# Designed miniproteins, single chains, continued (5): the designs that were tried, part 76

Each design is a single chain, and the fold is of that chain. pLDDT is the mean over its residues in the fold that is shown.

## One batch from the design tools (miniprotein)

Design m18787
Fold by ESMFold2-Fast:
Structure m18787 (fold): chain A 102 residues (1-102)
Amino acid sequence: MSPEEQVAAEILELAREILRILEADPAVPEALKERLAEVVERMEEAVRAKDWEAFLAELAEFRALVGEAMPLLSPEARARVAALLARLDALVVELARLLAAR
């Protein structure tokens, strides 16, 4: 696996973990959960296709939808999601750096 594929896979794992937290929270609307799951599926497809432009675009949409869910979450769920987003943001910077080197 290339370095960019590895970093993208780690981002995808964090996105899936965030999705699991949001899906478990009854305060999050089902329509928003469905949209989040759909975006994660498109991120998976972009990783398989090695389409990094599509991956970053889907990731931006994922982050926007997570932002919509955040004020609906319990304080404990919100803190967990915030921690995962911070880790995800660090990996996005690393991915952008790897892509710029090609």
Scores: mean pLDDT 88

Design m18788
Fold by ESMFold2-Fast:
Structure m18788 (fold): chain A 66 residues (1-66)
Amino acid sequence: GKKEELRKLILRLIGLELRIIGLELDIERLKSSENPDLEEIERLEREIEELREEIERIREEIKKLE
């Protein structure tokens, strides 16, 4: 039902937020190196933005179910 669908969306949102935290930690590690790989940092930052767009889509789906 609607409540079960809402719970599944919330769990997916939590999973995506945890993935973003992991990527942010990877970026900080790369930035802390003596010769940071700027191309890799930009790639990871783009991945975070794509994940944030997915989170916003999920938040809109949650809003429609409320």
Scores: mean pLDDT 87

Design m18789
Fold by ESMFold2-Fast:
Structure m18789 (fold): chain A 86 residues (1-86)
Amino acid sequence: MEEEAIKLAEEAKEYAKKGDFEEALRLLQEATGLAVKSKSPKGLKKVAEATEVLAEQLEKEGKYEAAESLRKDAELLKKKAEELEK
C-alpha cells in the first residue's frame, strides 16, 4: 500500500506537469486514500508534494482558488505525516 501510494503520487505529479489536471487529481485522490489507510508518513509526504505541484500548475492556468485549496490540503497532509512520526 505505501509503495503504491508513492507510485500513484509520482504519476499524478507527471500528469499535472503535462497539464492533464483531471487525471492528476484522480491519481492524487487514490494516492491520498492509500497513504491515509496505510498510515504512511512517507506516502502522505509524497502525496503532499504532488498536490503542491498540481496547485502550482493550476495557478499558471489562472485557477487561483483551486490552487489555494490544494495548497491547504498539502499542508494538512504534511501535518498528518509529522504527527505519525514520533
Scores: mean pLDDT 83

Design m18790
Fold by ESMFold2-Fast:
Structure m18790 (fold): chain A 86 residues (1-86)
Amino acid sequence: MLTPRDLEVLEALAELTREKGYATTKEIAERLGLSQSTVSRHLKKLVELGLVERVPGKGYKLADPRALAADPALRERLEAAAAALE
């Protein structure tokens, strides 16, 4: 089950991945105003779910957009979260 905080971390990572190809735990924490420990816990869960992948020596990035597109329920949840921020 994804919590609202998992979605916030995933969205911040998606933005940073679009901007520069990857993000560190620190960069996501700074963007969201959260502690690095909090972000690290959510990133670990997202990696286990296959939504995020480790970039060796750099940090994390959003998994292949095609993998996200293959799960309509997950895509709808991300779109609903984005709409709720408006």
Scores: mean pLDDT 72

Design m18791
Fold by ESMFold2-Fast:
Structure m18791 (fold): chain A 61 residues (1-61)
Amino acid sequence: SNIEEANRLSAGGVTLSQEGRAEEAARLITEAAKLTGGRGASAEDAADPEVAAQLAREASS
């Protein structure tokens, strides 16, 4: 389902953000947001793991 897929993408994005891979993290969070009708994330946002985690929660809701 779209929600399950968004959850997997969001979790991957958070992990990549924690590893310092901001561009890849932003891409996964943005893909998750597209599935749920959300806005998505920039690489600048995803460079901060706390911001990435917040946006990932919004993307998977």
Scores: mean pLDDT 81

Design m18792
Fold by ESMFold2-Fast:
Structure m18792 (fold): chain A 65 residues (1-65)
Amino acid sequence: TTKKAAFDIYAIGVAIEAGGSVEIKEKDGVLEVYLHHKDEEKAKRAAEEIKRHAESLGLKVEVHL
């Protein structure tokens, strides 16, 4: 869906800005975001931004650090 594509692009951008990378999988209508990071504090902030954005789009998301 268009919302999923927009979310995927946003999550990738946020992860890159935090100095990491992301893998996104979909399971039973939930987007599982796996965030690979070098800095714990930046990763936590990125996870919060990703979760907030997903909620604004009405998407169910679970972020794994």
Scores: mean pLDDT 81

Design m18793
Fold by ESMFold2-Fast:
Structure m18793 (fold): chain A 60 residues (1-60)
Amino acid sequence: MVTFTIRTSDVTKLTAAALRIIGEVPDAEVKVEGGEITVTTPDDPEKIAFLEELKAEFSE
């Protein structure tokens, strides 16, 4: 399993990221706490790549 953390102070971006993760990676465990999204996914390279791209998008 692989865990990703996405941090943003923008509630709109946080909500959009969480919804995209739930829609694209429905088997991932998603937790949203204090401007931080923690996502745990199986070792699936396509899902890992998606989460890496999403994290990069919200970091900029």
Scores: mean pLDDT 77

Design m18794
Fold by ESMFold2-Fast:
Structure m18794 (fold): chain A 110 residues (1-110)
Amino acid sequence: MKKYEEIKKLAEKHGLKLVGEFDADTPPAEFNARVQELLDREGADAALVVKTKIDGKDKYLVFAGTVEQVAEFAADLLVKYGEIDGGIFARTPEAGRRAAQLVEERVKAA
């Protein structure tokens, strides 16, 4: 519970909203399709997916927003926890590459 609340508060700090929760055992192809549907529905450029435990069960949390918001949130999680169990999903390959670059720059600056 404590880690889940910290993750949510950090996402809110970066202007991201929780748009989906999925079982961590969801098949990768199905999960990828659902995340793309969420990005389209929200009009978001990118999402950070974070695996965490909620009520004793592993869940994927999907936080959607701009590339910049997602990259800042991901960088803060990497600085705080050393790694992210999850990853960045983007609507386009260009948005995905930009997010990865921004995360690298932010982590190096921390």
Scores: mean pLDDT 82

Design m18795
Fold by ESMFold2-Fast:
Structure m18795 (fold): chain A 103 residues (1-103)
Amino acid sequence: SPAEAARVELTIFFTEEVAALAARAADLSREQLIAGAEELLDRVLERIRADPEVSEAVKEEVERILRETRAELRAAPDASPEQLFDTLLAGWDRVAAVLERHV
Protein backbone atom coordinates (compact mmCIF):
# COMPACT_ATOMS: atom_id res chain seq x y z
CA SER A 1 0.00 0.00 0.00
CA PRO A 2 1.09 3.66 -0.27
CA ALA A 3 1.18 3.85 3.55
CA GLU A 4 3.41 0.76 3.80
CA ALA A 5 5.70 2.11 1.03
CA ALA A 6 5.95 5.48 2.84
CA ARG A 7 6.89 3.73 6.14
CA VAL A 8 9.59 1.66 4.38
CA GLU A 9 10.95 4.83 2.69
CA LEU A 10 10.99 6.69 6.05
CA THR A 11 12.86 3.77 7.70
CA ILE A 12 15.46 3.73 4.89
CA PHE A 13 15.81 7.55 5.16
CA PHE A 14 16.36 7.42 8.95
CA THR A 15 18.81 4.49 8.70
CA GLU A 16 20.90 6.20 5.99
CA GLU A 17 20.95 9.58 7.81
CA VAL A 18 21.93 7.94 11.15
CA ALA A 19 24.74 6.04 9.35
CA ALA A 20 25.96 9.32 7.78
CA LEU A 21 25.90 11.12 11.17
CA ALA A 22 27.68 8.16 12.85
CA ALA A 23 30.39 8.13 10.13
CA ARG A 24 31.28 11.77 10.91
CA ALA A 25 30.62 11.66 14.71
CA ALA A 26 34.35 11.35 15.62
CA ASP A 27 35.01 14.71 13.88
CA LEU A 28 32.08 16.51 15.58
CA SER A 29 31.84 18.25 18.94
CA ARG A 30 29.07 17.09 21.31
CA GLU A 31 27.04 20.23 20.42
CA GLN A 32 27.48 19.60 16.65
CA LEU A 33 26.43 15.94 17.09
CA ILE A 34 23.31 17.01 19.06
CA ALA A 35 22.52 19.62 16.35
CA GLY A 36 22.86 16.90 13.68
CA ALA A 37 20.55 14.58 15.64
CA GLU A 38 17.99 17.40 16.14
CA GLU A 39 18.08 18.21 12.39
CA LEU A 40 17.43 14.52 11.64
CA LEU A 41 14.46 14.50 14.09
CA ASP A 42 13.09 17.67 12.38
CA ARG A 43 13.36 16.01 8.94
CA VAL A 44 11.59 12.86 10.22
CA LEU A 45 8.76 15.06 11.61
CA GLU A 46 8.47 16.97 8.27
CA ARG A 47 8.16 13.69 6.34
CA ILE A 48 5.49 12.32 8.71
CA ARG A 49 3.56 15.64 8.68
CA ALA A 50 3.63 15.68 4.85
CA ASP A 51 2.13 12.14 4.67
CA PRO A 52 -1.66 12.34 4.05
CA GLU A 53 -2.06 8.67 5.12
CA VAL A 54 -0.98 9.53 8.71
CA SER A 55 -3.82 10.80 10.91
CA GLU A 56 -3.56 14.12 12.77
CA ALA A 57 -3.70 12.25 16.13
CA VAL A 58 -0.72 10.07 15.11
CA LYS A 59 1.17 13.18 13.87
CA GLU A 60 0.59 14.82 17.29
CA GLU A 61 1.80 11.67 19.14
CA VAL A 62 4.94 11.48 16.94
CA GLU A 63 5.63 15.22 17.52
CA ARG A 64 5.48 14.63 21.30
CA ILE A 65 7.90 11.65 21.07
CA LEU A 66 10.36 13.66 18.94
CA ARG A 67 10.10 16.67 21.31
CA GLU A 68 10.83 14.38 24.29
CA THR A 69 13.80 12.81 22.43
CA ARG A 70 15.19 16.30 21.64
CA ALA A 71 14.86 17.25 25.34
CA GLU A 72 16.71 14.05 26.37
CA LEU A 73 19.55 14.81 23.91
CA ARG A 74 19.86 18.35 25.36
CA ALA A 75 19.55 17.24 29.03
CA ALA A 76 22.62 14.94 28.97
CA PRO A 77 25.61 17.34 29.35
CA ASP A 78 28.22 14.54 29.79
CA ALA A 79 26.74 12.03 27.32
CA SER A 80 29.18 10.16 25.07
CA PRO A 81 28.52 9.95 21.30
CA GLU A 82 27.36 6.33 21.87
CA GLN A 83 24.85 7.48 24.54
CA LEU A 84 23.56 10.27 22.24
CA PHE A 85 23.04 7.70 19.44
CA ASP A 86 21.27 5.34 21.91
CA THR A 87 18.88 8.21 22.80
CA LEU A 88 18.29 9.01 19.10
CA LEU A 89 17.63 5.34 18.23
CA ALA A 90 15.29 4.89 21.24
CA GLY A 91 13.28 7.91 20.04
CA TRP A 92 13.10 6.43 16.53
CA ASP A 93 11.95 3.04 17.91
CA ARG A 94 9.06 4.83 19.70
CA VAL A 95 8.10 6.65 16.46
CA ALA A 96 8.33 3.44 14.38
CA ALA A 97 6.14 1.56 16.90
CA VAL A 98 3.43 4.29 16.72
CA LEU A 99 3.46 4.29 12.90
CA GLU A 100 3.32 0.45 12.75
CA ARG A 101 0.26 0.35 15.06
CA HIS A 102 -1.71 3.16 13.34
CA VAL A 103 -0.59 3.56 9.68
Scores: mean pLDDT 86

Design m18796
Fold by ESMFold2-Fast:
Parts: structure tokens; sequence; C-alpha cells
Structure m18796 (fold): chain A 83 residues (1-83)
């Protein structure tokens, strides 16, 4: 199970950074949801021209303001896609 393996790897990473077991699991799940669900959906909408330039700019700003590393990486990916 690729999704479970990614969660396990991220949990181990966050635990190594000093997060509690519960916070590490919560952060890992949030990162995986961003990487596997939210980011692909945003990329698809951008690629299909379903978002205006203003909406894309607002999405990028929102993702950059996030505390999630995966959300900030999503912002970079979306910005690269619209250049």
Amino acid sequence: NATQARIDALEAHYRAQGLSPQEAVNRAIADVLMEEVATPLIERLVKEGRLTPEQVEQFIAGLRASDLPAAREAAERVEELVK
C-alpha cells in the first residue's frame, strides 16, 4: 500500500523532528492528503483552464501561507505550471 508506506515514512520523519506520536501521525496524514488528493486536483483544474489567473494567484497565496510543507511544495508546482 503506497499511501500507507508514505504515511509511515512521514510519521517517522516528524517523530525524528521531536513531534509527539499523535502530532506526527496527524501531520503525516495532512501531508499525504495534500500530495495525493488536493495538489493533483488543483493541477488538473489549472491545466484544463478552469481557473482564472486571479483564482490561480489566490490558490498559490493560500498554499504558501500554509504551515504544511506539502502545501508549500504544491504552491511551487502550481506556479511552475502557469509560467
Scores: mean pLDDT 79

Design m18797
Fold by ESMFold2-Fast:
Structure m18797 (fold): chain A 85 residues (1-85)
Amino acid sequence: MKKKIEEELRKLDEEMKEAAENGPLDEEKRKELLREAARLLAEVLSDEELRELLLTLGVSEEEAEELLRRGREAVIAYLEERIAK
């Protein structure tokens, strides 16, 4: 499982880098790729790992717990909103 998880994350990183190189022309596509990355991270990571990711992004511990309580879809929505800004 670990190797497969690392491969999927690496593919997402490559897709995001390609989108970034073409810059502002792909704003909608960039948002879609960021949401896809957040969704895959939420599917791959445990609740504890998602909490650590949220904390790394500057979310408070209390806010991270609230997002996890609402479920992975809430985490995905938050990550999309924060990264897209």
Scores: mean pLDDT 68

Design m18798
Fold by ESMFold2-Fast:
Structure m18798 (fold): chain A 73 residues (1-73)
Amino acid sequence: SAAEEALARGEAAFAAGDYETAARHFERAVQLDPANERAWALLAEAYRRLGDEARAAGVEAYRQQMRESRAAA
């Protein structure tokens, strides 16, 4: 799927140390599949590697809400 392709491109960029490109691909992956917890985790990590603590914190807050929502279901 397009979401899986975006995730794979992001992981390749992350492995190469290109965290800016990785973040863009992970952003696309979570837009296409918002339920993919791995894509959200990798997005937060890419933001942390870029030193963008504000965006990383925002992603982690959303991940906590997702976990609470899934635990309640």
Scores: mean pLDDT 85

Design m18799
Fold by ESMFold2-Fast:
Structure m18799 (fold): chain A 79 residues (1-79)
Amino acid sequence: MKLTLEDLKIAAFKRSEGEQRISEMQVQEEYDKNGEKVTYVLALYSDGGVTFLELKNIVDDEKLREEIESLEQEALKRK
């Protein structure tokens, strides 16, 4: 199944349950010092707060669920 970073954004917004805690997300893909692809996610909250998240190896669907939950939990806790 083809899962994209856009799917993570949509899922994170849906997990806000009624109101979107995250108003905007930016995603950047970069290569680390070892040439491994690393995804960075910057989440902007409706009140102007910002959260920075690092995502790796989004290939497994169970791991994808964990990344989505991590996105929502980080958004809620760092507000």
Scores: mean pLDDT 53

Design m18800
Fold by ESMFold2-Fast:
Structure m18800 (fold): chain A 62 residues (1-62)
Amino acid sequence: SSSAVEEAIKIAREAAELAKQGRHEEAIKMLEDLLREAEKRGDSAVVLIARIALKEVKELAK
C-alpha cells in the first residue's frame, strides 16, 4: 500500500481506540481531519478509509 494509505489505517485504528474509551468527539475530529485532507489531495483510497471509519464511530456515538 502507499505511505498515505498506511498512515490512514494507523489514524483509523487510533480513532477506533479513542471511541472504545468513550472519546467519540476526539475520534470524530481525527477522522474528519483525515477526510478533509484526503479530499483536498484527491486521494480516493484514503477518502474511503476515512468515510468508513467515520461512519462506524458516529454510529457508536449515538
Scores: mean pLDDT 85

Design m18801
Fold by ESMFold2-Fast:
Structure m18801 (fold): chain A 60 residues (1-60)
Amino acid sequence: MLKFTDGLTGEEIEAESSDELGEKRVKLLEEKVREEGRPVTEENMVELIKEKVLEELKKL
């Protein structure tokens, strides 16, 4: 069992493989979009990713 902290969402994810980790990351991103009261669409997910990437770049 592998444990990773996702840099985009800040959540700890447990996965048995890299493929499972990727799937769990996508599901977590979908859940964050739902938490904001937005429909789960590719556009809303991409917007959330852009915001998180910009926050991380400002910390470097």
Scores: mean pLDDT 70

Design m18802
Fold by ESMFold2-Fast:
Structure m18802 (fold): chain A 71 residues (1-71)
Amino acid sequence: DLEEQKKRLKESIKEHLPEEYEKLVEKLEKVRNAKELAEVRAEAMDLLAKKHPEYAEHFAEMKAEIEAELA
């Protein structure tokens, strides 16, 4: 369910990216399909990698998996 996935991502952004919340949620509210949802998730992974460089490799791996789902 796209709406449930959007809700979960919104909650995750609020928890882990509070400073970027407004910007990411604005993009997320405009998401209408799985591809657009994956684009917002990938952007969130990039922001998490910048905020937590010790886990940057893990977030890059997660982003690669998200991008693979679009192929």
Scores: mean pLDDT 79

Design m18803
Fold by ESMFold2-Fast:
Structure m18803 (fold): chain A 55 residues (1-55)
Amino acid sequence: SAEVEARIAALEKEKEERFEEDVESLSKALGWPKELAEKFVKMVYDLSLEVARRS
């Protein structure tokens, strides 16, 4: 339904916003280039998903 699609879109936007916030925070905290911080955060997210699938 349109309501479910709208909710999914909202959740995806929220995930993207959290990802960007994590990248910015890590870049600032460690003084890393944003590109490197983005790759690292992406790796951590992928590992977290893998752990969740096993739990």
Scores: mean pLDDT 78

Design m18804
Fold by ESMFold2-Fast:
Structure m18804 (fold): chain A 78 residues (1-78)
Amino acid sequence: MSPRERAAARVALELLAEAGLAGIPRGDLIAAVAKATGLSPATASRVLDRLVAEGLVAERREGDRTVVTLAVLVRQAA
């Protein structure tokens, strides 16, 4: 990842750690990361897809929404 994409990954993980088990809706997380880093929402979304692929974050469906949380928190809650 580029240095900016690495910064976006760090911001996403920090925001998710603060949110805890409640997590953050995917759209809201993308918007927050884009705003914090100056990246486009499309690039922020791609960074989140990479974090899911690396097993660092988990996605769950809540109705029509996708909620994102830290993978380690989901395992500890189970």
Scores: mean pLDDT 79

Design m18805
Fold by ESMFold2-Fast:
Structure m18805 (fold): chain A 65 residues (1-65)
Amino acid sequence: MSPEEAGEAGRRAGLAGDATAAAVGAWEMKKHGLGSEELARKAVEAGRAGDAEAAARYVEQAARA
């Protein structure tokens, strides 16, 4: 799975309430330097805290940056 595919899968999972999958997608984006590193880091932190909606929003913002 590419970092772009992992980010998109994580965003969709977060919107469905899966904070862990959203954090994994954000981590893959951050690891490969895709988009905004700061926003991807915030997505990982939100997902680890169990905030699936915030994680999904940060993944989307990171990809658009």
Scores: mean pLDDT 78

Design m18806
Fold by ESMFold2-Fast:
Structure m18806 (fold): chain A 80 residues (1-80)
Amino acid sequence: MIDEKEVQIALALMWAGIGKLLESKGNYEEAGEAYEKAGELAKDVDPELAKEFYEKAAEMYEKAGNEEKAKEAREKAEEA
């Protein structure tokens, strides 16, 4: 049986990996989007992990100069 929670965490980790790769290339806006997606996938299964991903997304958006998206990501981290 495919475990829905296991699939969600696997997808979250995949998106976090994409975010880290984009971050290493200096593509901070897309890295923030990837980390935000990872947080969304993790939030119902692992809220602590989701919070970490949302905080990382906020850091990426700040580096990209997108203060509005950074604030949104920080709000999601607090709610996770």
Scores: mean pLDDT 84

Design m18807
Fold by ESMFold2-Fast:
Structure m18807 (fold): chain A 52 residues (1-52)
Amino acid sequence: SAEEALEEGLRAFVAGDYDRAIQYFEKALEIDPNNERARRLLETVRAAKAAA
C-alpha cells in the first residue's frame, strides 16, 4: 500500500539511505498519485541527497 511504501521510505531516509528512500516515495506515488505527503517527502529527500 502507499502507507507501507511511505513507512519504508521514511526508515530509509532516517538511516541516510537517500536512494532507497526515493524509490519507496516514488512507489507510494505510483500507488496514490495524489498523495501530497509522498510528494513533499520525495522533494525533501532529493534536496537532502543533493546537499550531502
Scores: mean pLDDT 84

Design m18808
Fold by ESMFold2-Fast:
Structure m18808 (fold): chain A 109 residues (1-109)
Amino acid sequence: MEEVIKQAERAIEEAKEALKNGEDTNLSRLTRIGLISLELAKRLMSSVSLEEALEMVKAALRRTEPEKAEEAIKALEEAAEYARKKGLSDEEQLALAIAAAEIVLEKLS
């Protein structure tokens, strides 16, 4: 789990750097995970609370990836708690949680 959270942090950091630099070509897989996670977090947080957004993501994981969902949800929950303890914003907590879940889904594929 510690390694997954570190990979999620790296994914978000690389995505933020790519956005600042306007870089859209030759993006790594981690950078793409970070970009998708940031965009999804922004979209969800525009209409619901952090707690509601986390529950929506968990529900989506159970519907789309039923065999992998519980491992991905565990990563999502542990990453969200880690981000909360670090004092990150609600949107950043959600983005890190989504990135951690996506990294676990790719490892199980």
Scores: mean pLDDT 84

Design m18809
Fold by ESMFold2-Fast:
Structure m18809 (fold): chain A 60 residues (1-60)
Amino acid sequence: SKLKKLLEQRREQYRKNGIKLTEEDRLKILADIYEELGLYQKAAELYRKLGDFEKAQELL
């Protein structure tokens, strides 16, 4: 799927740069990808979990 490809591409870029992703970083990446795909409700839910309530409200 397009989502799976985008997620793997971003993970690969961070691996090449020697950056270790935390669970919070992974949720942030996933939220950004959902937003790019126009899946605003799913993106907003993830932003709420990250404590970004303003961003979550903006997407709805």
Scores: mean pLDDT 78

Design m18810
Fold by ESMFold2-Fast:
Structure m18810 (fold): chain A 56 residues (1-56)
Amino acid sequence: MSTEVQQLVNKLTNALYDGDEEAAKEYAEKLGKLVSKEELDRFVEAAKKSAESQRK
């Protein structure tokens, strides 16, 4: 995975954790330009799961 993709995944996860829907949408759109739709869906699901595991 490229460094840019990994950075966007981390930013997406942080935005989801903070409840920043606008930032999360922007980072997801940027990811969608760099990866396939299938990979994008996987990254979004992983980011949501990661953000949820941090919220108790």
Scores: mean pLDDT 78

Design m18811
Fold by ESMFold2-Fast:
Structure m18811 (fold): chain A 66 residues (1-66)
Amino acid sequence: MEEERIRAAGERGQKLYKEGIVKGAKTLAERGGSEEYEKKAIEAVKKGNYKEGQEYLHKASEEALK
């Protein structure tokens, strides 16, 4: 029971992280950031590679700040 609860909480946390990355990438693209990095961030998240998705989010931020 406890292990199932911990796993469910982990899945919920990952879902929130996915949604956060996707929303962040879209917001940055709307601010003149790179749509290319937005797509790459979303693609990485879809593949379960959240670290790579976050890295592309940072690159989108750099583009938006120019």
Scores: mean pLDDT 69

Design m18812
Fold by ESMFold2-Fast:
Structure m18812 (fold): chain A 65 residues (1-65)
Amino acid sequence: MDAEYEEIRKRALEEAKKLKVPESMIKNMERTLDLAEKQGLSPESVEIMVERSLEAAKEYLKWES
């Protein structure tokens, strides 16, 4: 069940690692995905949440660099 959520989670974590997002932010993404699935959000909504989180992480890294 929820194979779509599992695939989204897998893709999100792989993308975050490629972007060299800090491990703490990766853990926050995992927590957010778990909450979204528990709340019954659609896979599409979860993908949007992931995209927003990665965007914020990219901005943070740009500023820190």
Scores: mean pLDDT 75

Design m18813
Fold by ESMFold2-Fast:
Structure m18813 (fold): chain A 71 residues (1-71)
Amino acid sequence: SEEEKQKEELQKKIEHAKLLLKATQEERDKYLKEREEGKDPEGNEKLAELFDEQAKKAEEVAKELEKKLEE
């Protein structure tokens, strides 16, 4: 049915947003670790900040999609 297809698409989008959140958090933590080890501290700090912003956006997208699924 149309409604079942729409729910499946929402679930896929939620899964994609959660995967993006996990990936961006892992990249952020990786660059923070490299910074703490003294490897290109300025570059790694900038990259960690960029991935932290992307993680926040992915989390917000996942929350909005989950709200739509529960409506």
Scores: mean pLDDT 85

Design m18814
Fold by ESMFold2-Fast:
Parts: C-alpha cells; sequence; structure tokens
Structure m18814 (fold): chain A 68 residues (1-68)
C-alpha cells in the first residue's frame, strides 16, 4: 500500500540521517510518529496515519538539518 511504502521510505531516510550524525532526539520523535502511523494504519484510520507521516517527515527534516 502507499502508506506502507511511505513508512518504509521514512525508516530508510531515518537510518541515513542517523549515519550522517543527525540529532538522536529528533530522530526519536520521527520514529514515534512512524510507529503511530503504523498503529493508525492497522486500525484503518488512513487520515491519522497520513498526519503522523507528515509529522515524521518534519522531524526527519529537522534531524537532517542538525547533521550540517
Amino acid sequence: SEIEAEIAELRREGTEIQNAGGDPELLNKASEHIREARRALREGDLEKAREHLEKAREYLRKARESAE
């Protein structure tokens, strides 16, 4: 599914940012939102899943910026 593919993509990005020295706190917040997105997906709440993925992307962006 689209959401499952997005979750896999964000997890891959998180690992790349971690390897580049991204802020562990921001990476942890991104991971929390990825977990919440998976939970929402299991419950059939696609809107909630997308909201959490959007938040995860924001935290990953901030973590990437912290690696600079």
Scores: mean pLDDT 86

Design m18815
Fold by ESMFold2-Fast:
Formats: sequence, C-alpha cells, structure tokens
Structure m18815 (fold): chain A 78 residues (1-78)
Amino acid sequence: MLEEIQKKGQELVKKAIELYLESLKTNSKELYEKAKELEEELKKLIEEAEKVLSEEEVNEIKKAVAQAQAEAAKEYEA
C-alpha cells in the first residue's frame, strides 16, 4: 500500500509539473487546467493517506513527492 501511494503521488506531481510548464510555454489554458486537476488529485491522495497511514509513512510519501517535483522541474529546464 505505502509504495503504491508513493508511486502514484510521484507520478501525479511529475505530470502536473510537466503540464504546468508546457502550458506556460504554449499559452494553453487546457493544459493549465489539467495540471490543476492533477494537483488537486495529489492533495486528495495525501489527505487519504493521512487517514490510514502513520505520520512517519505520510512524511516518507511527502518526501518522495517533493523529490519527484524537484526532478521534474530540473529535467524540464535542462
């Protein structure tokens, strides 16, 4: 369960960042809206995890998501 939530969170944040940055480059409102939808899905995923997982496990998920976010942002600018 923990690993699956972690992977889903990482995937959601990477896709959201990619769509957000692409929306800025292409001036696409549709891509911006899709990025916001994924961002909200990520927030809900973390909130649901907080209900069933320990604080330590939730922090591990948040750390993994933050790392994925940093990697996605760096990769796009590289």
Scores: mean pLDDT 79

Design m18816
Fold by ESMFold2-Fast:
Structure m18816 (fold): chain A 70 residues (1-70)
Amino acid sequence: GPLREELLRKIGEILRIIGEIIDLEKELEKLKKEGGSKEKIEEIEKKIEELKKRLEELKKEMEELDKKAG
């Protein structure tokens, strides 16, 4: 049904976001090791923070879908 399809869509989106966070964290580690600029480091940290906020939003939306299904 539509609730299951929406839940599976959100799970797929969560997995994509996790992959993006991992890639950005690797880039951040490289910049910190190579002596990258503080400004570039802060920019990537902000991007990771925004992605983590979206991940938490999706988790809350999934909890709301579960409450509607149960």
Scores: mean pLDDT 82

Design m18817
Fold by ESMFold2-Fast:
Structure m18817 (fold): chain A 65 residues (1-65)
Amino acid sequence: MVSDEEIDRAVADIYRAIANWLESKGDYQGAAEAYRKAAEIYERSGLVDEAEHFRKLAEDAEKKA
């Protein structure tokens, strides 16, 4: 059985992978959006430390955009 938290972690990991791929291609705006989506998912799952980390990654990506 998969909990909602495990599903959210899996979805957030997908957005993290997408963001890393976009950033590697120079799409900093797309990367920032993907990092923000990951952060929102972590936050609603109560994973506040992970959410903060991904918000910072989104901010850094936006500064490069």
Scores: mean pLDDT 80

Design m18818
Fold by ESMFold2-Fast:
Structure m18818 (fold): chain A 89 residues (1-89)
Amino acid sequence: LTEEQEDEVELALIEIYLAIAKIDDERGNTQAAIDSIKLAEEKALTLKSPEVIREVAEGFEYLADQSKSPEVRQTAREAAERLRKKAEE
């Protein structure tokens, strides 16, 4: 895979994990939601494009804003902050 194709695959996986996290959070499965957020962050940290990293950070921020769970909100916000710092490198 080229670097661009690798970023596309990772982005798709990140989007899937964030979608799973949202569903689990809405169902009250707080730990499962946190685990999916952590998996999404792990994949996001392998991204090389600052523009794509910023887009992904916005996805984490959106999840945090929509969540009613303080633990899910904190986990997603902290992940977004780390990703925004990576995009500034």
Scores: mean pLDDT 84

Design m18819
Fold by ESMFold2-Fast:
Structure m18819 (fold): chain A 68 residues (1-68)
Amino acid sequence: MEEVLREIARILGESDIPAAKQVAITLLAVGLALEGASPEEIVRFASEAARYHGDTEAAERLEKLAKE
């Protein structure tokens, strides 16, 4: 779980998504982990959020984390 959250934060940090939204997505991902969501569910959430905010490249990088 820690590795997945770190990878999500890294990919978002390298994206074109506005910093405030990167922070919001990361905090929501951490919240989901604390509520017992699987790594796959958290990655799907982050990928969808990145795509919604217009960074298709970041979304695709995040999707690869779910293909374990």
Scores: mean pLDDT 80

Design m18820
Fold by ESMFold2-Fast:
Structure m18820 (fold): chain A 110 residues (1-110)
Amino acid sequence: KNIIQQPPEIEGKEGGSITIYAKGNDDTIGSNNVSWYRQKPGEEKELIIYNDNIRPEGIDDRFSGSKQGNEARLIINNLKKEDNAIYYHQTYDNKDKEIIFGPGTKLTVT
C-alpha cells in the first residue's frame, strides 16, 4: 500500500514561520489534489487547505499550501500558541482508489 511521509514533530517560535512537508509518489501527491487538516487538543479534525493551496472560509491567511511533484507543503506564518496541533496531509491513492492520510506532524509553538 502507498504511504505518505511526514515528520513526526516540528517546533516553531511564536511569531516565526514553519513548513511541514509531505512526501508521496506519482500515484498519490504527484497526480492528485492535496489537502491539509488540523487537529487541536480536544477538538475534531478541521480542513485548513484543499486543492493544494485554497483556504476554506474562516481559516487564517497565515496558513498556505503548495505542491511540487511528489511533495506537498503546509506553511504557517506568524505562529501563535493556538497553532499547537497535529497537522495531517490528505490526498488520493490512484492504485487503491481511496483517500490516504499522512501519519500527522505534531507542531509545538514555544
Scores: mean pLDDT 89

Design m18821
Fold by ESMFold2-Fast:
Structure m18821 (fold): chain A 91 residues (1-91)
Amino acid sequence: SHMEKEAEKLGEELERLLKEGAPEEEIEKVAEELIEYQARRLSEKYNVEEEYAKEVLRKIWELIRNGDYEGAKEVHLEALEDIFGKKYELV
């Protein structure tokens, strides 16, 4: 609950900075904070290694930053399959 609210708040802040055309350094700082929060949340919720979750989230963010939204979506879906295995289809 609390971690979800913090992640949502950071996500909203990141969207605001992107929409306003904020400096790259400021965008990257908020993105890294969001990655750290999401990685910890995913690690605790799905019992996966935090370092693995961080690597996946950083890869997704780099693809988004480079305009590869389809690639980012594919990495996200592959990570969900890896975390849930065949149970991905049930969640």
Scores: mean pLDDT 73

Design m18822
Fold by ESMFold2-Fast:
Structure m18822 (fold): chain A 62 residues (1-62)
Amino acid sequence: SLEHEIRLALLRMVLGIAKATGESEEKIKLLEEAVEAYEAGDYEKARELAEKAGSSAAVKAI
C-alpha cells in the first residue's frame, strides 16, 4: 500500500542518517535488518528490531 511505501522510505531515511552520523555498527545492523523485515512484510519484526536499535525515529516510521 502507499502507506507502507511511505513508511519504508522513512525507515530507509533513518538508516541513511544513522550511517551518515556515525552511529554504532550494532545499531546500523539492527536498522538494516529492520528495513529487510519491513520489505518482507514482517512489520512486527521490523518494529522489534527498530526498538532493539534504540531508534525512536525508526519505531515511529513503522
Scores: mean pLDDT 88

Design m18823
Fold by ESMFold2-Fast:
Structure m18823 (fold): chain A 73 residues (1-73)
Amino acid sequence: MEEEIKKIIDEAKEQVKNAKNELDRLGVISEGAARVVRLYFEELGLTFRPGEASAEVNTLAAKIAAEFVKEIE
């Protein structure tokens, strides 16, 4: 998991460097954050459905995404 997350971070950093404008950069960051959240949820054995996600699950996803953004910046 950590190695896969590092690959996503490294790929996102490279794509951000090649982004032509701020919108493209935000798109790269958003996609990378989503990928990292999915990997963490899979590793933790968490299952959630769009209409049934608990506040705790949503909070965890937000924290994971925020940490990813810090790594990219």
Scores: mean pLDDT 73

